Designed miniproteins, single chains, continued (5). Designs and how they scored, part 109

Each design is a single chain, and the fold is of that chain. pLDDT is the mean over its residues in the fold that is shown.

## One batch from the design tools (miniprotein)

Design m19786
Fold by ESMFold2-Fast:
Structure m19786 (fold): chain A 62 residues (1-62)
Amino acid sequence: MPTAPTQLLPNGDGKNYTIAKIVVVDGVPIAVDENGNILGTWDSSTQKIGDVVSGVKILEPK
């Protein structure tokens, strides 16, 4: 390809995160980022590890 402009997000705190691993808490799978941020409940039918999640729901900070 000659040159295709890359889409660069100026800011995306809590908007675009990569699911690094799944942690099961009380039988509920929770998606976690590589930085240890809790992204919310993981759904195996719509999400997978390594997927980039847009508009992610961040649980209340501890």
Scores: mean pLDDT 59

Design m19787
Fold by ESMFold2-Fast:
Structure m19787 (fold): chain A 113 residues (1-113)
Amino acid sequence: MTEEEVLRELIELLEEFIAKLQEIKDNYDKMSFEEFREQVLKALDEFIEGLKKLRPHLSPELQEEVDLLIEMLKQAKEFISDPSVTKEELLDIIDSLIAFLEKFVQRLRERLE
């Protein structure tokens, strides 16, 4: 794969994850806290696995950025799994993740010209 093709796959993976988080957030008031937490944790696990599969095909610079993202996502999972976390705090984490990932996508798109 070309670097451009791999970069486009990374962008697609990021945008799919953002869309999934937005879908979960949009259904916030329609589910229990445990269902909400379970859906977020599942989405995080699927995204981390997608990043790990793509990582070997990335440039060294992007591998470093993806490694930092995976560590951040693992820390988010640990926090979300804490029984003291409130539904409101979980929603704030989702909002922060979406905002961070949208900025990351914008930066990656600028690299594609």
Scores: mean pLDDT 85

Design m19788
Fold by ESMFold2-Fast:
Structure m19788 (fold): chain A 90 residues (1-90)
Amino acid sequence: MDNRLEGFSKEEIREYMIELAKLAEEAYKKAPPESHPQFIDDLVEAFREYIREMLKRLSKEEVREIVEEAISLLSPEAAEAVREVAEEEL
């Protein structure tokens, strides 16, 4: 499968993940409360896929650093859900 991060440097991957986290947080804040559980589920699935893609190219330590930076930009509920996925995959 083609990796969306193919050809990206570590810094470009970091910038991409930070931008995704910012866009996700903006979408979460604008979403109706009734869609928050589905939003968190979708976000968890997306981060699981990106963590797996990053692990093909980066060390576990580098992936953890990027993921923790992205998590810092999320609302507490979304941040906790993504952190649990990171602990499972790392």
Scores: mean pLDDT 80

Design m19789
Fold by ESMFold2-Fast:
Structure m19789 (fold): chain A 75 residues (1-75)
Amino acid sequence: MEAEIERLRREIEEALAEIVRLSAAGASEDELQAASLPLIRAAGKLLETLKSREELDAFAAELQAMAERIRAELA
C-alpha cells in the first residue's frame, strides 16, 4: 500500500504541474480539460486507497479547488 500511495501522489503532483504549465503557456480550455483527466484518475485511485472520510473530503476539496482555480485563470 505504501509504494502505491507514493506512486499515486507523484502522479497527482506531475499531472497538476502539467496543468499549471499548460495554463501558463496559454493552452486551450480543451487541452487543460484533457490534462486534468490524468489528475482526476490518479486522485480517484488514491481515494480508493484512503479509508478515512475526513482525509477523503479534505483531499477531494483541495483537488477540486485547484482544478477550478486553473480553469478560472484560463477563462
Scores: mean pLDDT 72

Design m19790
Fold by ESMFold2-Fast:
Structure m19790 (fold): chain A 93 residues (1-93)
Amino acid sequence: MEEQELDDEVKLALALIYFAIATLDAQRGNEEAAVEAIERLKKFVEENDLSPETYRELAEAARYVAERFRSLGHTQAAEKADELAKWLEEKAK
């Protein structure tokens, strides 16, 4: 990681790609894949230090994705996204 440090904006873009994948899987009715995408994103943000601003932006994205999951009837995926949002909000302090 130190030898290939990503710019904060690149980390944000990669994290948003995970949200896009999760949303696409949820729209296709694959809640399990949506949950897996959220879990991969959580691992990514745990392994990479982000700026407080990037944590805040990702927390907002996680809240938006959780609402999308809930509107599609994917309650478990929505709960996972809400948990990720809370973790990101704590890191943004």
Scores: mean pLDDT 81

Design m19791
Fold by ESMFold2-Fast:
Structure m19791 (fold): chain A 87 residues (1-87)
Amino acid sequence: ALTELEQAKQNGIDFLETSKQNSIQKIQQLVQQGVISKAQGDQAIQQINKVTNEAKDKIANAKSVEEISAIVRQANDEIDKILSDLL
């Protein structure tokens, strides 16, 4: 059985993976609709992948549920900013 901390880490990673997939899909839609260029979309996807990977590394080293929540919130805010900066 996972500890509360281990479960919180897995939940945080799963949430970030879901946010990443949804964001990539939205970016691909914006490219397909001609709202942004393919180059802008590719750059945004690279930035989101970097944010998600850095957040996962921080979660792996986290020592509390509160720390994990802060990492997830920060990463989600950064993803939202990347998406907003495309428009």
Scores: mean pLDDT 90

Design m19792
Fold by ESMFold2-Fast:
Structure m19792 (fold): chain A 61 residues (1-61)
Amino acid sequence: MEAKDVEGVERLLKEGLAAAGRGDVARGIELFRIAKRHAEELGDEKTARGAEEAIANAAKW
């Protein structure tokens, strides 16, 4: 996945949520971290915050 734009970041977030939902929390967190970094590089602060919250929620596992 190139994930160099907003669409790519959204795909990473969806994949991370799916991974966490099926019990692969470590994979979900890794995907959320990648999505956060790409969102920050794109200047998309809202998506970066969403990824950060997803990481925090996964940590409650």
Scores: mean pLDDT 75

Design m19793
Fold by ESMFold2-Fast:
Structure m19793 (fold): chain A 119 residues (1-119)
Amino acid sequence: MIFLDDEQTARLIARILVLQTRATGAPLTVRLSAPSAGAEELMELTIKALEEVGKEYGLKVELVGEREIDGARVVELRITSLTPALSAEEVAALKAELGLDAATRPAAANTTFHIGLVA
């Protein structure tokens, strides 16, 4: 059984969100929810990983808002592609480059991603 540490989990989430934004070319809204201090640490690692990987792939990551919902810290991010949407062949190549499963499929354009972080 393979266990991912928090940094590996953060980078995996960032790679999935990069693939999603590049595949659709549409702005992506992401809401990260952290109900504990450990989950808040994973949230900060995820935001950092997303900014680093996103910058490498021509994405702009913006903090839209921060709030508390039912005791959980919630951060809303807007991810915008600075380049046109990838073709199907380019999406397949990016999946391989990012080490993502070939079965990973981008969601429809304008999908809001809600990611609950647990640590």
Scores: mean pLDDT 76

Design m19794
Fold by ESMFold2-Fast:
Structure m19794 (fold): chain A 82 residues (1-82)
Amino acid sequence: MEELEADIEAGVIALYAATVIASLRSSKTVPPIEELERDIKRLRELAEQARKLTPVSPAAQHALELVEEGIRLEEEMLEKAR
């Protein structure tokens, strides 16, 4: 039960991160710096959640990797916005 719940939570985190990545890559315009900073903060919170799930959920490792990629892309966009 708990392991299944962890896998579901990891799946939700992975979906959120994948959606952010897709949105950034499909955008023709760079979002405002404030929005990029808020997204980075949210993704870092999700990374912390995914890290706590990694010992019990194999899916959480993939979720963490997607969140880390999302943070990297957001930080690249933030540099471009300057």
Scores: mean pLDDT 80

Design m19795
Fold by ESMFold2-Fast:
Structure m19795 (fold): chain A 95 residues (1-95)
Amino acid sequence: EEEKERIRELLKEALEKAINGEDFSPLVDELFRAYVKAKEEGGEYAEEYARAFSILVDIVLTPPVKAVAENQVADPELTDKIRKELAEKYLKELE
């Protein structure tokens, strides 16, 4: 339970940073390393780490892909707008 709360806290922090346009890459790296370790140890929390990591990967990769699809270029302003909207949706689901 404490580990699940730790995962949720890390995910919320990363989503809040994404909403504010801050660099959340260190939190993506931390969750990925934690996921790999949990998977190797056959731990009960491997699924929770995997889910949190997948959400952050979606936050990283989906906005530039959508920006390119809409405007033929990875426009930074459009990418940031899409990322903030996606992060806000995930954060609301965690409440």
Scores: mean pLDDT 76

Design m19796
Fold by ESMFold2-Fast:
Structure m19796 (fold): chain A 58 residues (1-58)
Amino acid sequence: SDADLEQIEQKEYELNAKGLATKDRELVIKSASLALNLAAYRRWGMESALEKGLELIK
């Protein structure tokens, strides 16, 4: 849903900003993983990518 996509985008932005500010490699990698899964869903309609993105923001 649009709400699910918004949650993934919001979390991606939050984790990237925090990871870069605190120099936390794990947060930066998690943010990158969210961005890649969101891109795969938006560009190819890959439902498994949406599911993985939602799992990662738990």
Scores: mean pLDDT 84

Design m19797
Fold by ESMFold2-Fast:
Structure m19797 (fold): chain A 94 residues (1-94)
Amino acid sequence: MELLEEARKRIDEIADQAYKKVQELFEKGELTEEQANKAIVDISSLAEQARAELNRLAREGKLSKETADEIIQRLQDEANKIIDKYVEESKKKK
């Protein structure tokens, strides 16, 4: 229970940090509105998938600190890749 709650909080924190970065890049003109919106949708989907995987592992009695850390690290890495992709795409569309 406690491990699951802490992992969920970390997912929410990573998603919030990613959303903030997307907003900052949009305000700086490094993301178009279209690409910023796509980044938010994709990051939101990744966070939802990470939460679903944590919930499944907890239900199956397979959630450990190691598996939680792996899910969280993957979310962070994939969110960064999404942001980088849409920054590059924004440069090509202008």
Scores: mean pLDDT 85

Design m19798
Fold by ESMFold2-Fast:
Structure m19798 (fold): chain A 76 residues (1-76)
Amino acid sequence: GPAATPSPSLLNAERALLGLGFKNGVFDLRSLSPGQSAALAAAAGLSVVDLQAAIVAVVNGQEPPQATVEKLQAAL
C-alpha cells in the first residue's frame, strides 16, 4: 500500500517508546508481558493503560498525547 510520510512528532514518540524499551531490556513493545508493561509504565511515570494506548497509537500511525510523549522522553 502507499506509505505515508511520518510526522516528526510521531517519529519522536516512536523513538521515545523504543528508547524506553531498550533502556529497560525490552525489545518488542508489540508483545509485552503484564510485568514488562507494568515496569515500563512505572519507569515513565505512566499508568499501564496510558503506556498501552501510546503504543497502539504509534502502531496505527497516530500521535500519542503530548503529555505522554513528554513523560516518555523525560524517562530516557
Scores: mean pLDDT 79

Design m19799
Fold by ESMFold2-Fast:
Structure m19799 (fold): chain A 75 residues (1-75)
Amino acid sequence: SMAAALREGLERTLQDLEEAAQQSSPEDAARLLALRDRVGALGDEAIAGTPEEARRLLGEAYALGREVARAVLAA
């Protein structure tokens, strides 16, 4: 289902941010973990909301998480 796919994507994004934090300096790790918590909170809110809002917000959260993880891994 769409909801299951969105939850799986959110879980993967949170995992990617966690892994990026483990490969970063302590200062960058703290920032990434704070971002991970915010993305997780937004994702939980989106899943509890309407399907239309969930699709938009989770899509934005995935894109943000992916870009941050990519930037850290490229450094």
Scores: mean pLDDT 72

Design m19800
Fold by ESMFold2-Fast:
Structure m19800 (fold): chain A 69 residues (1-69)
Amino acid sequence: MKKISVEQLERAVTRLVIEGKVTPEQAAAFGRLAREAEKNGGLIEFERVVEEAGLSEEQAEELRRLAGL
């Protein structure tokens, strides 16, 4: 199971927001997940980010690409 760092998540999310590929609600979910990851050693499961932010298959693939997974 792949883990993503807060730094990787923030970088990827910034790109997705700039490109208009995520909703404001999804962007807010990323912010909550990043804060949770910081409390847990700076890492979060990629699959958990996809599930809790409610990402589509296309959005999940873009996140994976941008995060370098």
Scores: mean pLDDT 81

Design m19801
Fold by ESMFold2-Fast:
Structure m19801 (fold): chain A 77 residues (1-77)
Amino acid sequence: SEMDKERAELALKRHEEAKKMTPEEKVELGKESIREHLEWQRERAEKEGNEEWLKLVEEAEKALPLLFEDIDKSFEE
């Protein structure tokens, strides 16, 4: 489909633009994206009353410092 092709092309263009970013900018965007995703997951888990899902989100939140260190290392050039 034409729409699927445009979406794929846009994704590739964004990926190429990301290659021009500094390691610091990549790290900052990665951290922000992870925080936002976890916040949305927590809200959804609360709405569903899914205690097991909420516990997984809590564990992910506790693991963030280690995950951020791994991200820092991954984008260190």
Scores: mean pLDDT 73

Design m19802
Fold by ESMFold2-Fast:
Structure m19802 (fold): chain A 98 residues (1-98)
Amino acid sequence: MEEEERRKRYEELVKQAKDKLAEFTKMINEFEELYKKYPNLEEIKDAINLFRQAAAAYQKAIESDFETAEKLLNEADRLYQEAVEAYKKAMEKIKSLE
């Protein structure tokens, strides 16, 4: 029935959120180490803040009902794209220093 299909989709969304949360935690740690080397590059700090916001959204999605989880995952994906763009700008500036 529809309830079992909805439950399975929710379980898949929760698994995706958990996998993304672990990956984002690793990326945040790597960016914090990079920021220690280049403390004047605000783009690194912006990327860290955006990844932290995305991680928080994924964590909240894991604890939420299905409808709320979908909205939070979409918001987390948006924040991830913004973090990637900030990271690209930071890397371009670092390359200009080499």
Scores: mean pLDDT 77

Design m19803
Fold by ESMFold2-Fast:
Structure m19803 (fold): chain A 92 residues (1-92)
Amino acid sequence: LKEEAAAAVGEAIAAVAAGLNDAAESQAALALIPAVEAALRALPPEALAEYLARLSELLRELAEELPGVREELLAHADRLAELAERLREAVA
């Protein structure tokens, strides 16, 4: 479950990168994915769930700013919200 959550964040970062107009910014974002996923896998489930919930909200806001990838960002936001709830249920 934590591995799925970390991978889902990486996929969300890739979707944001695809919406960026600057190729260097896009490449920099993609280069961070392995380190971000590793850091998220090291978090306790409660902290990971809170992070995913906040990131889900941020992706919904960002979808309004990146119309070219809006639907993809909304889909990733939904997935992160679902994984956050599953992580909370696993801890409860």
Scores: mean pLDDT 79

Design m19804
Fold by ESMFold2-Fast:
Structure m19804 (fold): chain A 110 residues (1-110)
Amino acid sequence: GKKGKEGGEKAAEAGASAEGKKGGRAAAEGGGRGSNAAKDYPAGSMAGGSAATAAAMSLAGKGGGKESGKMMGKAAAEMAEGSKGKDRKDAEYGAMKAAEGAEEAAKKEK
């Protein structure tokens, strides 16, 4: 639900804001917050939290900027909403695509 969206966005922002040398610390903190937000997700909506954590970690490790973090967080949050026992498969697919998008954003930093 709504808490899942906010948790996902916060995790992605935390990861995106700590680029380069500080990425590891922010990724750990963002991952921790993402995992804590996942505890508030209804059964079956944890995919969004996991995707947000993965996106935050990917961005923090490679550097992708705040805007990329926000986009990934929003995508993951929408997937958390979708996984409410209606269409879990689409929610899981969306979460996977959000994580892949974060990886592609990281590759642009070559």
Scores: mean pLDDT 44

Design m19805
Fold by ESMFold2-Fast:
Order: structure tokens, then sequence, then C-alpha cells
Structure m19805 (fold): chain A 118 residues (1-118)
């Protein structure tokens, strides 16, 4: 259900901030805080397929923004956006810790074949 996917996305966003907090940009920290403020905010974000695509097309997109988007796209069940987010993350040359976390996110939602690309 959408509600289960919302709570799973919230858990992964909290885990991401816990593991990477010291390395996250101020903007990424604000984005996570905003998304976690209320389940309805996160539920609305998970339905915004067009918004995901526009963010991924930004030439200035950062690795932490792509990882946040990967969590949201995977939780939304939009396989095409998940594939685009994985490809964008690879292009941005993630470090080992970022790669391991992205693999964990992908496996959590059953994207084991995409996890092999990282």
Amino acid sequence: SLLERVYKAAELLKKYEERFGDKLSPQAKLDIKSLLRHPLILATALRDKEGFRKVLERPDITRDEVIILLILAAASGDKETVELAVDKLIQLNPDEEEREFAIEVLKEFGYEELAKKL
C-alpha cells in the first residue's frame, strides 16, 4: 500500500541522515527534514513522477540529491525513474559508502538487478 511505502521511505531517509549526516549538504539536510515533517508530505512527493524527472535532468544535481530521489522513486514503485536515478548516480561517481547505501535501498524494494550496476 502507499502508506507502507511512505513509512519505508521515511525509515530509509532517517537511516541516510544518520549514516551520512556529517557529509550531507545543508540543502540535503533541509530536504530530508521537510520530507519527514508529515507522512502526507512524503506521500505527495512519492506521487510526483514528473518532479522526479525534472530533478534528475538538472545539470547541477548532487550525489546526495540523487540518493534522496532514489529512495523516493524506489518507494513510489516507478521502475523507470529508479533506473534513471541509478544511471545518474553512476555518472556522478559515488564513493563506496554511498554505493553500499544505494544498493541497500534497491534491494529493500526488490531491484536486485539494478543493484548489480553499482
Scores: mean pLDDT 85

Design m19806
Fold by ESMFold2-Fast:
Structure m19806 (fold): chain A 87 residues (1-87)
Amino acid sequence: SYEELIKKAEEYFKTGTLPGVLKALSYLYRALTLNPNFVEILSKISELFLKTDSPELRAFLSDLQAKRLTPKQIAEELEKRAEEVEK
């Protein structure tokens, strides 16, 4: 459900790791595809971005924005990247 995706995003963000932040963002973009509460989801995305001082994450998100992807495609790319940085 929408609420489960938001809860998973918050749980992954609390890990404080790069793969955790990437998974949190992936869950937020998945939530956007089910019920687009733009204000809440965009606020959470902005908050995660501002709290995560990572040049690698900033570069990756910039590349995703340039590609004009759907929220579903952004979620898939974020999940793939999270898997690549996990051992």
Scores: mean pLDDT 73

Design m19807
Fold by ESMFold2-Fast:
Structure m19807 (fold): chain A 60 residues (1-60)
Amino acid sequence: TDAALAVSTAISLNDPEKAKEIAEKYAKGDDGLAARFVAEMAIKHGQNVEAAKAAYEAAS
């Protein structure tokens, strides 16, 4: 999906704020679903899940 690609790209570019914005828009205000979506995209694209979660939290 466009959201999945955009979140993955933002994480790979070390842009956690953009990744958070896209995930929150996709999750329609559900912060838990947004964080889970970021983690799932990190796993699917071979990214470091811990780094992705830390980046998402740091962007808060």
Scores: mean pLDDT 63

Design m19808
Fold by ESMFold2-Fast:
Structure m19808 (fold): chain A 119 residues (1-119)
Amino acid sequence: SLLERILEILEPLLEKSEFNPELVQEAIEILQEAIENNSSPEEITNKVVEFLEKHKDESPKVLAYVISTIILLSAQNLSPEDLLLLTKSILDWAKENNEPEELIEGLQRVVDLLEEHLA
């Protein structure tokens, strides 16, 4: 499945990441509220980017875990097209904030997978 292929890409990032329960819970609540309220893909994307910007000073390992969780939860609830919009926006944010190469490469691989799937 598409979800299994995304998980395979993100698994190495998750293994090297750090679980922050409060931050992960905040991210889950933001996504769940947006999905339950039938927010547009653009609104969901904006809320996620605002969340990441608020927490940009967190360690790269903590951000890698949270971002991976956001993508995996979104993959279960969003269309591949909407997930591509979200993942591309997270990738652009990560590049602008000089996040580690491993995170940027992982996000790029998810984008490439989604673009291939939609081709």
Scores: mean pLDDT 90

Design m19809
Fold by ESMFold2-Fast:
Structure m19809 (fold): chain A 75 residues (1-75)
Amino acid sequence: MATRRGLILNEEGGGIGEAEAPWPVRPGDVAEARVGGGKNTARVVARVGEGLYAVEILDAAGRVVARGFLQLLPE
């Protein structure tokens, strides 16, 4: 299955981690994420721009620990 590399941004637009997302990205998709050195997932809520998605960041237990954005890197 194809994947795209991206960055996890907090609600203020600061970079807090990296992600690998399924491509094409759709609402409800789950990307692998690393935030603060921990293994997390980013659940896609909505597309908010080109290559930019609102996400909920989940810990290993599936709890929402942060909200932010997934910004896909080009290529």
Scores: mean pLDDT 80

Design m19810
Fold by ESMFold2-Fast:
Structure m19810 (fold): chain A 79 residues (1-79)
Amino acid sequence: APDYDPNAPEEVLREWAERGLERAREWLVKAGVPEEEARRAVEELREEAIEAVVNQDEATMDKVVERLRRLALEAAAAK
């Protein structure tokens, strides 16, 4: 299933955002980011990402994704 339903209640959207952030943390670790650094990056972006999902703010979500992608690329380039 395609997953995200923007018509879901706010509490469900917040839960989906938090699950997405946990997946992002796991993905960063698999990409070579140290676990503590991945945790800090996700924590820094947590409130912004949750707000973007709840408010359907695509521009803010794009910024969150770009920041996470940049961290993964930097980790990959370090080896």
Scores: mean pLDDT 77

Design m19811
Fold by ESMFold2-Fast:
Structure m19811 (fold): chain A 97 residues (1-97)
Amino acid sequence: LEEEARRAAEEAIRLLEEAAKQASKKNTQIGNQAQAMANSLRFSLDKGTLSAGIMQMLAESADRLAQEASKIDSEVGELLREAARKLREAARLLEEA
């Protein structure tokens, strides 16, 4: 469970970083927000401070950013929605652990 939650969080980081890279080509602010979420998640993962509540809050932030990103680039929006799904998966796994 803990290992599965870590894997879901790692995949969310990858998706957020890819979204940030793609978004920055069209909108630096959206790219910066996605990168900030990735950095925050990486910090929590590295410190072993993953919590279901933090994962759920980040998922909500990613979904909100996806709505704005979709107006600029539908692929960036989809990457952010996929990141939100992985974050919710990590939250559920942490709650079950």
Scores: mean pLDDT 85

Design m19812
Fold by ESMFold2-Fast:
Structure m19812 (fold): chain A 64 residues (1-64)
Amino acid sequence: SGRLGLARAAVAELPALEAALEELRARVAADPAPSHVEETVLLLLEGLVRLARDAARELEAAAA
């Protein structure tokens, strides 16, 4: 079978990305004045988690 490069890489990172996203969300929510950097990183992590979940769905559909 061919390599599913980026999709497999994204799926492999999903648990770590989800954990990082939830930790950052908790920190931002607890901070009365969250930094622009923290807000930007949160947005990027949300995008990566979304991409990884989409890749996981694609791989599951292809394997079925």
Scores: mean pLDDT 76

Design m19813
Fold by ESMFold2-Fast:
Structure m19813 (fold): chain A 85 residues (1-85)
Amino acid sequence: KKEEIEKAGKEFVEKMKKIGDDLNAGYQAVKAETDARIAELSGDPEAVAAAKAQGQTDMANLRKQAAEESKKVYDEYKKKVKEIE
């Protein structure tokens, strides 16, 4: 039924939006923490480079988690739509 497909689509969009919002919040937190460390380490290029590398690692972990959760949400949405059709 069209209404059930529309409901499934709306739920999918809301779940994907939350994953995106959580990822963006995580990025802002990592950026703020990294910027604070860089400010304290200013004048030490090696320490600044290490702080930037840690920030990149933290952001990569956030991206991996978001990608895995997005795939699960998308796979469940596809299964639900196939069962309705």
Scores: mean pLDDT 84

Design m19814
Fold by ESMFold2-Fast:
Structure m19814 (fold): chain A 85 residues (1-85)
Amino acid sequence: SLSLEEALKLYEEGKISREELEEHVERLLKEEEEIFLNGNLAQQIGALLRIIGMIEDIRLSKLPEEVKEELIKRFEELIEEMKKK
């Protein structure tokens, strides 16, 4: 499966659609949520750190600001849900 960095690069190069980028983001969010819900403390910390790293990767990308804001919001919403657990 594609990493976030690879998916962002493909989108920046016009090789994938916005919908395909959003599908990769949704998959990555679900993978980290599953690790957080089912993992031990070290795995939960790892999931949170990876989500924070993915937000930074989006911020540092060359994507339009509108796209960055929408994608970052999805990751921030997951962090807020994880804080309630």
Scores: mean pLDDT 84

Design m19815
Fold by ESMFold2-Fast:
Structure m19815 (fold): chain A 81 residues (1-81)
Amino acid sequence: ALSPTEQAIVAILEEMIAELAQHTGLVAMLRYLASHLSQMTPQQAIDGLRLIGEIAAETLSPEDYARFAAALERAIALLRA
């Protein structure tokens, strides 16, 4: 079972997935993280999220990236807690 913190992180990842439905590669990466979160160290999850963030920066419009990056930083902040 997921901890309350892991559930909160998964909820943020699901928000990002809903906004990115047309970006199948980013969606697949976020779904992988969500499904394997409990099996990762916090550092592995942070590194994965940062890599997704770099790909999103190259893929998304500046406006869409700003919203995505805000959600990403919320998820990373929970992983650092």
Scores: mean pLDDT 84

Design m19816
Fold by ESMFold2-Fast:
Structure m19816 (fold): chain A 68 residues (1-68)
Amino acid sequence: SAAERAELEAELAHARVAVAELRELIREVEAGEKLSDGSEMPEVDLEEVRARLAEEEARVRELEAQLA
C-alpha cells in the first residue's frame, strides 16, 4: 500500500541520516586526534562506531531492496 511504502521511505531516510552522522563522527574523531595531541578523546570507541555504521548500512540495503 501507499502508506506502507511511505513508512519504508521514511525509515530509509532515517537510516541514511544515521549513516551520514556516523561517518561524520568517525571523521571528526580522527581529525580531532590529529589536531589535539595534548587533549585526549578517549570516550569514542571507533570500533564500536564502525560496527554501528556497518549495521546501519546493512539496514539501508535491506530497506532499498524492499522499495525496489
Scores: mean pLDDT 77

Design m19817
Fold by ESMFold2-Fast:
Structure m19817 (fold): chain A 75 residues (1-75)
Amino acid sequence: VKEEVERRIELLYAFGIALKLSPEEFRKLMKEEVDRILEKAREQGLSDATIEEIREFAEKLIDEYVESLKIVLGE
């Protein structure tokens, strides 16, 4: 699940650059996709503790990519 989250964020980051998304638009898109992945993981029987660990991992990764996008855009 962590690997799926990481690859999805990387892929959407590339699309964000191509589509010239703002850092705010990108953050919103990432959060929506992560929430979707985590909801499916919860339905598959992952523990709440594991879901929270993955959420924390994803939030840190999203922050890193958002900051990277700001630098690329000259902010």
Scores: mean pLDDT 77

Design m19818
Fold by ESMFold2-Fast:
Structure m19818 (fold): chain A 132 residues (1-132)
Amino acid sequence: SAEKTKLLSEALDLFSEASKLLQEVIKEAKELAEKEKDNPEVVKLLEEAIKHVQLALEYMNKMLGASSAEEAKKYTELAIEHLNKAIEYLRKAAELSKDEESKQKLNEAIEKVEEAKKLVSEAGDKLVQVRG
């Protein structure tokens, strides 16, 4: 239907925006891990944050491929769970970082993940409507 086509298009736009923000977070976290290489605890936290952002991106792709409203909801919840874990690891990295510039960049990365989380949630709601 025209309505379902519109909802799918809107979900794809939200997904694209969230994916761009999350790819920026991965890049920034990798650059910070190199800057913080003399602080192995911070590097480990950044690696865990990157892993959870990557897992969220995988579940976001599964959201688009969902064959039912139940699957779309399940993959949306899993994507959001991994984004929440990424935020926790980024916050801990900011607490342990020795550099004020790195702390500021980590807080900016957290804001990008929080924004991506809102976009993913909205896209998920639209996909549930398309599949239901």
Scores: mean pLDDT 91

